Designed miniproteins, single chains. Designs and how they scored, part 25

Each design is a single chain, and the fold is of that chain. pLDDT is the mean over its residues in the fold that is shown.

## One batch from the design tools (miniprotein)

Design m904
Fold by ESMFold2-Fast:
Structure m904 (fold): chain A 100 residues (1-100)
Amino acid sequence: KKREKYAEEIEKAFDVIAESLGLPDELREQLRKAVEEAKKKIINGEVSDEDIESLYRTLKANAEAAKKVGAKLTDPVAHQKAREIANEIAKKYIEEKKKK
């Protein structure tokens, strides 16, 4: 119920980020895989409710930031920012899973 809703919202946030940045297929695949892994961990109960909400807020903020900046794909900075977003999403969930 609530976890499934957050997983869906995270997926929607990914779509907004990808669309706003105009990500090429390669970067979209990287971000999609990170989101898919995060979604699976959320559904499996490997992430706390607070961490789910924190990630959702982070993704929402990143989506809004991407829209505000109007990133151009021809700009190396835009490509780097997209990679950083994907890496942060993946890293956060992996680190939370490893935390003891």
Scores: mean pLDDT 60

Design m905
Fold by ESMFold2-Fast:
Parts: C-alpha cells; sequence; structure tokens
Structure m905 (fold): chain A 52 residues (1-52)
C-alpha cells in the first residue's frame, strides 16, 4: 500500500504541474491505477492518502 501511495502522490504532483486541477489529477491517477489492475478499494485509498 505504501508504494501505491507514493506512486499516486508523484503522479498527482506531475499532473498538477502539467496544468490539471487537483480533482482532475486525482481522477486520472485513480483510473490509471484501475487500468494497472489495482482494486477499486486500494486505488481509492492510495489517492486519498496521497492528497494532503
Amino acid sequence: MEELVELARRAIRTLIAAGYSREQARELVFEALLNLGVSEEDARRAVEEATR
């Protein structure tokens, strides 16, 4: 789980730096995690923990 949180945190920061809103970045990272085979529960928790 910690690895997923760090991955999500870095991805969200990168997307925000690229001009996406925080909400858009969270949604994009959530969808990306699901596409990688992460469960919906784990993907949601990773994105929530990554956002500070």
Scores: mean pLDDT 81

Design m906
Fold by ESMFold2-Fast:
Structure m906 (fold): chain A 62 residues (1-62)
Amino acid sequence: SELAEQARRDLELAEELLAQGQGAAATTAMYHAKKLAERAGDKELAERAERVLREGQAASLA
């Protein structure tokens, strides 16, 4: 679905931002990816987004 495709793209962007140390930007992108994945019904993608979101939040607080 288009929602799942967009969620995957946002997840890839967020993972790249997190790797570059941009935790706040990664958190924003991941939050959107999670919402799109949930709307698409892709539970696995939503769970992956949730894990990266937690990592991004931890980086933002450091």
Scores: mean pLDDT 77

Design m907
Fold by ESMFold2-Fast:
Structure m907 (fold): chain A 60 residues (1-60)
Amino acid sequence: SLIEENEEAARQMRERKEELLEEAKKRGGATPREETLILLLEAVAKSSEFLAEKLREKEA
């Protein structure tokens, strides 16, 4: 379902963000490109979570 797809997308984006942050920490900091990607991953995760919430409201 679209709800499950959006929830899964959000989870995958958050996991990827966490991995990227851990790798950056091991190197002593994130590059500007990595900082941009981290922000984009968070934005996509939040958008997917918001869509899943709105779809759940519509099914109730």
Scores: mean pLDDT 82

Design m908
Fold by ESMFold2-Fast:
Structure m908 (fold): chain A 65 residues (1-65)
Amino acid sequence: AKEYFEKGKELFKEGRYMEAAGYYAQALALDPNYAEAWRNLGEALEKLGLTAGAAAMYAKAEALE
């Protein structure tokens, strides 16, 4: 899980938000309780203009913490 999460963060830093979202999703497939990955996926979706999707990801992170 952490390896995919770290790669997602690297891609996000490079402005590659769609690819970052994909890697965060892979981290969450391995660990669905990874609240930080839900938040970072939400942030990537916000950068892509997918506001409703981002809101759902933030709600999931909040529910885990």
Scores: mean pLDDT 83

Design m909
Fold by ESMFold2-Fast:
Structure m909 (fold): chain A 88 residues (1-88)
Amino acid sequence: MGRVEVKEEIKKGDIVKITVEGGWAAPQALSDLIAELKKLGAEILEARYSPTRGEIVAKVKVDGKTFIEALRRVAERHGATVTVEKAE
């Protein structure tokens, strides 16, 4: 079952590091996450990829609740663990 782990309170204007882990589901979860973040107007600063893990650094352009709800939808769709923390 997918889940979101929030390490710190996330608010609009924060720069966050998002880590996606889900074994073989990680590539699809990462692609879906990037698409969802773009729909929210988030600025993608960095994206890194490995076979089992994805990592994104993005600037949050919406309220924290809306942002976390979007991450939760992606995590649940792919059975992935999505961890979010402040990058600064």
Scores: mean pLDDT 80

Design m910
Fold by ESMFold2-Fast:
Structure m910 (fold): chain A 87 residues (1-87)
Amino acid sequence: SDELLRPNPELQALLELIGEHRETLTLDELIEAIKELARRLGLFDPKDPSVVHLSGTILEKLTGLKELDWRDLEAVREALLKNSTLV
């Protein structure tokens, strides 16, 4: 989608941890930013890089999810849309 989203303050604070300071991003750019954040927090499964463990992390609080499979991003997309404003 080419639509721009403005992250809410909680999501903005997480994006700043990876050096992302843009006021608006596409949904695909936000998904890539969450992937980078999970990588920097060491949350990827060491045997299956498509799996991310969120339990007990700030990303569990934001997404409501305990685990992500990077091959199925629908739950992540929904969580990001709930934490952003369409501009």
Scores: mean pLDDT 80

Design m911
Fold by ESMFold2-Fast:
Structure m911 (fold): chain A 73 residues (1-73)
Amino acid sequence: MTEEQRRAEGEAAVRAAEELIEELERAIREGAPEVEITNLAVAAELWAATAANLGLEEEAEELLKRVREVLEE
C-alpha cells in the first residue's frame, strides 16, 4: 500500500465516520429506535478505528469523543 493510498483511505474513513455521526445525531433528534441508534454508533466507531489504523489517530479520537457526546445527550 502506498503512502498516498493510505492517506486517501484514511481520509475516506474519517468522512464515512463524520457522515454516520451526522446521521446518528439526526436519528436521535427524530426519535429513531434504539437498535438503529446503536447500529449507527457502532458503524461510526468502526470507521474511526479504521482511520486510526491508517495513521489518523488524532482525528479518530475526536470522532470517537463526538460519538460518545452525542449518545450521552
Scores: mean pLDDT 83

Design m912
Fold by ESMFold2-Fast:
Structure m912 (fold): chain A 67 residues (1-67)
Amino acid sequence: MKDADFYLELGKRLLEQGDYEAAVKAFEKAIKLDPNNPEAWRLLAEAYEKLGDTEKAQEYRKKAESL
C-alpha cells in the first residue's frame, strides 16, 4: 500500500470523526507524498472549511480543480 494512500484514508476517517486539525495534518502528509492527487487537495479544503478557514478552503479547492 502506498504511504500517500494510507494518509489519505487516515485523513478521511479523522474528518468523519470530527478531528479536523488531525485530518488537515494527515492530508498534508498525503499531499507531500503525492502533490498531484486532486482528491487529497479537495479533502484538505473540506477539512479547512470545517475548521472555519474559508480562505484556505477556497485556495486548496482551486488547487484541486487545476490538477
Scores: mean pLDDT 84

Design m913
Fold by ESMFold2-Fast:
Structure m913 (fold): chain A 81 residues (1-81)
Amino acid sequence: SEELRQRALELLREAQQLLEEAKKAIEEGDYEKAKKLLEEAEKVLQELGRVLGQLSPEDRRSLLPQLRDLSLQYHEVRDKL
């Protein structure tokens, strides 16, 4: 549905913002803040996975590259902690 697709896009944007804020926190030496932001990003990515499971195959396929990029960014940020 359009509603689920918009929700998935919203979650993708939220995860991207949290990861960008976590990277900035690491650059500033605020590892406690970075850890909290990563924990929030993990929850958003988990919810995104559930929403993607409810999408049509076409919508799911179109959004998978963005999810893969965010998952890679999540692991890269986590590995710096």
Scores: mean pLDDT 88

Design m914
Fold by ESMFold2-Fast:
Structure m914 (fold): chain A 72 residues (1-72)
Amino acid sequence: FAEAAEQLRRGLELHEEELSPEEAEVLRRLAEALAAGDRERAAEIIEEYILSRGEASPEEARRLAEEAVAFL
């Protein structure tokens, strides 16, 4: 988790101008959850973001979020 949080923080610094304010806020919240080791909170943040895009069902969004957090 610490490594993943560091990579997200570095990505924000390098691509600050290329991210929308909404995307930057989501990545910031995700980095904070990962740094705290809060896997459940990290999955919730990812699920909420996927659902906000309207590209996945609630069940698929939850599955993708859990898989993403498991990979980290």
Scores: mean pLDDT 71

Design m915
Fold by ESMFold2-Fast:
Structure m915 (fold): chain A 64 residues (1-64)
Amino acid sequence: SLEKEILVALGRIYSSLGDKFASKGDYKEAAELYRKAVELFEEAGDEELAEEAREKLREVEEKL
């Protein structure tokens, strides 16, 4: 559905922003962005993308 596609697109944007902040060592900001990506992917029902975002979240939270 179009709604699911929009949620996935937004999740990808948040995940990409999280990647940018993580690459700069801004782990707190990256964690917030990855959490938003997880929420969006879960709402979309995309378990694979949600799990990828959770893995990124776990990695940056380890740095906090």
Scores: mean pLDDT 89

Design m916
Fold by ESMFold2-Fast:
Structure m916 (fold): chain A 61 residues (1-61)
Amino acid sequence: SAELEAQLQALRDEALARLAAAGIDPSRPYSELSEEERATDDAIFRETAARAMALLDQAAA
């Protein structure tokens, strides 16, 4: 649905904004990130993925 697509896009936009706020350039290879930057990227990814999965599960009924 358009509503679900909008919510998923908002999650992606939020994740990118959080990476930018942390000073993490998404065009940099993951292997070139510091340990702290990788931990931050991993945390943002896990949180975003969990929220996206919850939205998809709700939509699937």
Scores: mean pLDDT 81

Design m917
Fold by ESMFold2-Fast:
Structure m917 (fold): chain A 60 residues (1-60)
Amino acid sequence: SELTEQARRGLENGERALAEGDPAAAIAAFGESIKLAEQAGDKELKERAERLREEALRRS
């Protein structure tokens, strides 16, 4: 679905931001991914984004 694809892009953007040392950008991207995954009903994608957001928060 379009929402699932957008959620995956948010996850990719967040992972890229973390790799580049920008946890603030990563938190924002993972937050959007969580919202989109929830709207899509994709529990596994939401849980992955939530775990990555927690990791980004620990680096803030």
Scores: mean pLDDT 87

Design m918
Fold by ESMFold2-Fast:
Structure m918 (fold): chain A 99 residues (1-99)
Amino acid sequence: SEIERLEREIEELLEQLRADLAAAPSLREALRIQSEYSRRLYRLLQELRRLGMPEERLRELMRRGAEAGLEVIGVYLAVELTVEAKEKGLSHEEILARA
């Protein structure tokens, strides 16, 4: 499955991200790594979305990116949670409980 291939690419990307961030010799290099990996993860997530992956699963993968050290991807997760809450009629407190 194309979806299974892309999910494997994301797993490999997150593992490599953790290694690269741990080995970063400076804050500048860590920021460069974050920028590069955030763009790569976003591209893979957009392809999965085009293939029909459920939004809940896409948000789970974004959350895993944030857990691996992608601060930028956390902004995407926060935006998507806010959009979903507006569509579902959730309160601000309910949004925070899901973050």
Scores: mean pLDDT 72

Design m919
Fold by ESMFold2-Fast:
Structure m919 (fold): chain A 66 residues (1-66)
Amino acid sequence: EDEKLIAELEKEIEKDPENVYALAEKAFLLFRLGKLEEALEVLKKLNEIEPNPGVQESIEYVESKL
């Protein structure tokens, strides 16, 4: 289920690389699956598009789990 959702989100990101919704959902799913390094990469991409304290805090949180 989660793998299918990630694939769908990747298609949305291919069509719109600045889709903050798809990037946020993908980061959340990767974190839940324990793919922390991949989640961190997506969160950093999100922060480049829409810098905000919440995204930065999420990056620091994921880094603390590595």
Scores: mean pLDDT 78

Design m920
Fold by ESMFold2-Fast:
Structure m920 (fold): chain A 83 residues (1-83)
Amino acid sequence: HMSQEEFEREVEIALATMLVALAKSNKDKLTPEELKRIAEEVKRIAERYPDDPLVRQSVRELAEIAKENGDEETAKLLEEALK
């Protein structure tokens, strides 16, 4: 049986992955405010699970979306989460 800690970790990692998928599929429709909210949530998850490869990939992919949209502030926020 999955422990509560394991369940919480899996839920948070799944959330990060889903948020990035949402941003990718809607990148042309996202407002800067919506992208920033997604980025802040993914950053929170990355701070909790900094060495998780799926979380790190999620942060990198979202940073690229921010750069493509010209949102350098959000891209920087995400890149700092990888340090």
Scores: mean pLDDT 84

Design m921
Fold by ESMFold2-Fast:
Structure m921 (fold): chain A 64 residues (1-64)
Amino acid sequence: SMAALEKALAKAKELKPKWEEEAKKEGFDSVHIIPVDEKTALAYYVKGDEIKVKKIDLETGEYL
């Protein structure tokens, strides 16, 4: 639903600064958080041509 999508997007925005700090600790330049559904997002850690993907639980903010 639209409400579920809006909630997922809001949660992803809330989590982004914390995941940016974690990405930098792992030596990556940036992170993009993309909601997959209302409970799950993918975090793309980017460094030049290198991409690392992590799955996030949007309910807990922790890795799946």
Scores: mean pLDDT 79

Design m922
Fold by ESMFold2-Fast:
Structure m922 (fold): chain A 84 residues (1-84)
Amino acid sequence: LEEELERKREEVRRLLEETRRALEAGDLEAAARLIRELERRLREAVRLAKEAGRYDLARELTAEAQELMRAHAEEAARVAAYLE
């Protein structure tokens, strides 16, 4: 279980870094795909962390994702506009 949680945490952190790079590069198509994948993986990781009683990890991962979106709010808004 801890090993699976660590793998999920690494997946989320990799996606956070890839999403950050796409947002910084202004690659709206890549950012849109990565944000969707990040949301899905984050949801899975948070659910698993909560099931394991690791509420600390669930909050940490959620906070990291929220901070990324907050730091790149203008770019995230452009991605939302691009999708519609």
Scores: mean pLDDT 81

Design m923
Fold by ESMFold2-Fast:
Structure m923 (fold): chain A 64 residues (1-64)
Amino acid sequence: SLEEIYDRALRILKELGVDYIASPELRSDKEFNIKMLNAIRAVAERRGDRETLEEVDRLLEELG
């Protein structure tokens, strides 16, 4: 579900040490979830974190 993807994206951001402001009312918003996942992807790419990139790509596929 969109809510599960939102919750997972926030957990990944926390694990990466990224302070990300996410509005709970946007939990079911597909575009906002994509925006969060793209933010994670950019951070993971800069850090060379291949595992996080693979997970983000899977979550993006679930949204498509």
Scores: mean pLDDT 82

Design m924
Fold by ESMFold2-Fast:
Structure m924 (fold): chain A 66 residues (1-66)
Amino acid sequence: GHMHEELRKKILRLIGLKLRLIGLEFELELKKKKGTLSEEEREEIEREIRELEEEIKRLEEEIKKL
């Protein structure tokens, strides 16, 4: 079959992570445009974006090996 259980779970997780990344990038840009973004909040969001990008990259490599 095209999707076995393990592949399905990893793909669903990947979709969730990518949606979270898009949401954070959108929030960051929106707050920048409104001038409501503090330096502390910017650093926190940028850190979370970097962590998500690394997790996505790791998960995509795991999926390629299946």
Scores: mean pLDDT 84

Design m925
Fold by ESMFold2-Fast:
Structure m925 (fold): chain A 66 residues (1-66)
Amino acid sequence: MKEEAKKYLEKGMEALARGDYDKAIQYFEKAIELDPELKEAYRLLATAYQMKGDFDKAEEYRKKAE
């Protein structure tokens, strides 16, 4: 399960690098579903929401990453 969470994290980072923020969000949400303790996924999800201009969700996930 944790290994699969990391694979989704990597796919999300690849989507983020391509500017596909919706796909990045989907992959990071899947990573969090599989490993809710994966703080890196929350940080990257915050970044993806910020890149989309959803600053409220970006702040929410930034706080969850702490």
Scores: mean pLDDT 83

Design m927
Fold by ESMFold2-Fast:
Structure m927 (fold): chain A 80 residues (1-80)
Amino acid sequence: SERERNLREIEAVAEALRVVHRAYQDYKAGKITPEQARARIEAEVDRIAERLGLDPKTAEGIRDWALAFFDDLVAGDEAA
């Protein structure tokens, strides 16, 4: 159903946000590079999309959003 699909998409976005937040914290702590953080975000978001059965277009959109969000956080940090 449309409602079940929308709930899966919301769950995917929420989980992707947690992945980005954790990767950003590890980057800020000096544990990983930005490149390693992006690789982790890509891999973990792909796993989330597969687990939740998202269509490829939706999965790609969430992945692109998550990577852009991480890059914005890094750019904001460098500007401060």
Scores: mean pLDDT 85

Design m928
Fold by ESMFold2-Fast:
Structure m928 (fold): chain A 77 residues (1-77)
Amino acid sequence: SKREHAAILAHAAAQRAREKGDKELEQLAREALRAVEEGDLDAAIQYFRELAKKAREAGDEELERLADAALKLAEEA
């Protein structure tokens, strides 16, 4: 499902943020993952938007792409 795919991308984003040592991005990705798993898609969308914004500000294009893809899936779920 789109929700399951969004959760996979949120998990990947959290792993990348952890590997880079960015605790703020890791927390945002984990909050987004939790919201998706709880079925709170409105909250998940807000966390993915903030994650994409913060990833862009940090210059992490890969994490931004993961967040944008997860955002699209959450909006379509």
Scores: mean pLDDT 86

Design m929
Fold by ESMFold2-Fast:
Structure m929 (fold): chain A 60 residues (1-60)
Amino acid sequence: SENEEKIKEYEEYIELLKKRTEEYVKWLLEQGDEKEAEEVREYTKKEIEKIKEEIKKIKE
């Protein structure tokens, strides 16, 4: 159950990161900052991949 709880925490954190990034990217695009918007999307994608790697370690 401890491993299941950790996986749930990581999954919830991924959803939180997606939501925060979507909000920030939308704001950046409204400012005309397409470059920063792309950099923020790339950064969040890398952070999500790290979290997915941690989930895999728990499952294996």
Scores: mean pLDDT 84

Design m930
Fold by ESMFold2-Fast:
Structure m930 (fold): chain A 96 residues (1-96)
Amino acid sequence: MEDAVTLTMTGREYYLKGDYEKAIAYYEKALALEPDDPIAWNNLGNTYYAMGDYEKAKEYYEKAAALGYKEAWLNLAKLYESLGDYEKAEEYRKKA
């Protein structure tokens, strides 16, 4: 049985290779086993951000942040900078 940590690590390997479809599939498998894993949610956010899907990236970063992953606040700040919302970007940086 693959554990959620191994699935998340495999997803990250595909993300680093630019295979975003496989990265998503492995992160979704990890979250099916451990839905409260903030690292897997944050990694989904990073993957959708890299694909230019800022709406999904925001959703998944917000899930990671709600689960206590402080780095997700910095990722939300970077996302809002990419959207030109510098005021929200600064608010999210203060939460990290």
Scores: mean pLDDT 86

Design m931
Fold by ESMFold2-Fast:
Structure m931 (fold): chain A 69 residues (1-69)
Amino acid sequence: PVEEIIALLEELKTLVPPELHPLVDEAIEAVRAHDAERVQRLLLEVYLGAPSEEVRALLNRIGRLLRTL
């Protein structure tokens, strides 16, 4: 559900530098709009800016939940 995806995106903010927080905030708004394609594009930009195993694992969890939008 939308609430669970938003909670995971808030967790993502704790794993990425503050400069990427606006992209995560845009992804949260895209989740509220049920725009899964835009969420995926924004999260790819976040990953490219802060690639780590923890970020990758969290993005995989978010990606699975996006199928419920």
Scores: mean pLDDT 85

Design m932
Fold by ESMFold2-Fast:
Structure m932 (fold): chain A 68 residues (1-68)
Amino acid sequence: ALEEARRRGEAHLPLIKLANRIIEELERRFPEAPDQVIHDAVSAAVRALVAGASEEEALAIAVEVVRA
């Protein structure tokens, strides 16, 4: 239901903010990286955050994906 999606969205607001911070940091560190690589790295970081990882741990995972 729309109400359930709204509650889920509210619970995910911190996650969205963390994901945006990771995107900004990746673009700063790897300005030449293709958009697809940044998207893959952010997806890996978001999965880690959902699993309970810290922002630092998620960023480290994203950096490793970009370097691969």
Scores: mean pLDDT 73

Design m933
Fold by ESMFold2-Fast:
Structure m933 (fold): chain A 60 residues (1-60)
Amino acid sequence: GKTYYEMVTTVGVRLEHITWAEDKAKAKAMIEAGRVKVNFKSADGSTYLTLGDVVTVIEL
């Protein structure tokens, strides 16, 4: 699988509002599948992101 990293550059953004690979629905599906982590910890769609947070997406 591939691991993707994204540094959050905006304050007060929820994880569910981040768009990876230009598809918000795909991002939500990845969160629901448990393939997304924030600062290497499990996260859900309502997790708040701040400047410097690392979002990782694990492709299985």
Scores: mean pLDDT 62

Design m934
Fold by ESMFold2-Fast:
Structure m934 (fold): chain A 71 residues (1-71)
Amino acid sequence: MEEVDEVTRKLIEAVKAGDDETARELAEKLKQLLEKNPENAEGWRALGIYYRRQGDDKTAFEYYKKALKAE
């Protein structure tokens, strides 16, 4: 399996579980992977979901826009 897809899935699971520390570490790793995989819409969307849960709606919106461009 592609590492970007695995990290994306784990980030969503951590966010749903309320594991903020694990979600933060996975979000940082996902950002690095998306630099090499900018076409991965699910990855950008996962970052949007993460920041939305943090209450950072502005950053979440920017990542959702990146996801739309990657579709």
Scores: mean pLDDT 84

Design m935
Fold by ESMFold2-Fast:
Structure m935 (fold): chain A 80 residues (1-80)
Amino acid sequence: MPSAEELLEKLKEALENKDFKSAADYAVKLLEVAEKLSIEEQEKLLEKIREIAKELDSDSKEFMEALADSLKKIIEEKKK
């Protein structure tokens, strides 16, 4: 399995190319990998996603913000 960082890089490239189908596939794989990470690593990944979102156009930013919200829910469930 590729690492969370490798998947995030591929996701960013897909969004820059307006390939939302590939972006969705990478996002699903990223969330699957992220679920198995420690809370600390998940929070670090969430910060990276939010930083990337700031650099993107409105459509790609909205996609990354939705991904960030999904990861935040995973973190909140794990903190119970």
Scores: mean pLDDT 82

Design m936
Fold by ESMFold2-Fast:
Structure m936 (fold): chain A 67 residues (1-67)
Amino acid sequence: AVEEVVKLLGEAARAAKAGDYEKAVEYLEKANSLIPDPHIEKAIEAVKAGDVEAALKHAKAAALHAL
């Protein structure tokens, strides 16, 4: 559901800000499994690269698209 994807993206953003990149990737992958989105894929790549700012921008774009 769209609401679940938005929730997962929010939890991923909190995990990334806290430096918990493993949890951030888990939440993003779960969101992408429910509603595949190129912005979620880019957010996963950004987290894996340690680029929290880029990850947050892509997660926000995915959330806006899901709304």
Scores: mean pLDDT 81

Design m937
Fold by ESMFold2-Fast:
Structure m937 (fold): chain A 85 residues (1-85)
Amino acid sequence: MITVTLPDGTKVVLDYTVDIPLELLESEPGVSPELAEKLLQASELLRNRDFEGLKKVIQELRDETGATVTVEYFDDNGNLVTEVL
């Protein structure tokens, strides 16, 4: 799970294990095309366990929106890991 909390309190939750069409994300209230693109990029990086790339995309998203981002994923042992980025 990737949870983005925008400064206005809007929350966007993305399940990184499922391919979500860009158009569906863009149809959600409060989701800009730029936010949707960054969320899909972050989802792909998390799926590929590219944590360095993920942190870069999250930093860009935070710089652009002022959002807080929480990432939840299962590690290689099946334990739930929660990171605030």
Scores: mean pLDDT 72

Design m938
Fold by ESMFold2-Fast:
Structure m938 (fold): chain A 83 residues (1-83)
Amino acid sequence: APIEVKPYTFEEIRAWLDRAADALLAYVKEHPDLPLEQVRSAVEQLRAEVDRLADIGGLTPEQKAELRAHFDRRAAEILAAAE
């Protein structure tokens, strides 16, 4: 099985974010009885991890802004599924 490694490039972090967001979205759809506060907490943890990976990867402010914008789009999708 492929081992998931900590990403360092903008493209690797974005791909990791998409995989993590897809997994969380699937989980939320499979568990419609999840409290919204729990889903919001999971989304906030995902955002914190994206910020941490971007800092470790030494991303530029422009790359960090693009990751945050992409995260916001994915987060909105997950939160909409939880309602």
Scores: mean pLDDT 80

Design m940
Fold by ESMFold2-Fast:
Structure m940 (fold): chain A 68 residues (1-68)
Amino acid sequence: SLAEKLAKILISYGVEESMAKVIANHVTKLAERAAAAGVKDPEAYGLEVMKGILLTLYNEGKIDKKPT
């Protein structure tokens, strides 16, 4: 599922597993709402939102790897 994919990405960046699952579930719900609103690629939308979250965590010093 998208939530599992997003959680694995967060964990690969050093986010703790339970927090990664919470964030991934939230982003998945945003992607589902975007799909309902007619967004062509809701998975790409979710990945874009996730990149923003990762950048925030990096800027706060909570992860060591900068998202690309």
Scores: mean pLDDT 85

Design m941
Fold by ESMFold2-Fast:
Structure m941 (fold): chain A 78 residues (1-78)
Amino acid sequence: SESLAALLRKLAEQALEARDDPEEAEIVLALARMVLGILKSINADPEVIELVERAVDALEAGDFEAAAELLLEAAELA
């Protein structure tokens, strides 16, 4: 889905921007968790769900670069 791919790409950009901003980091993590919940509820592609779950884990660990890369990979599969 191009719409899902666009959303995941935008979330990746926000993850990189959040690197130097603790308030943005909290918002991006909340948004990523919400997107993950939606993907699970609509039975999205398991590979996309797995990549977004790993991105959430990376954000929780403060690894914004890894999170952005995982979200971009998810976007390519979406």
Scores: mean pLDDT 86

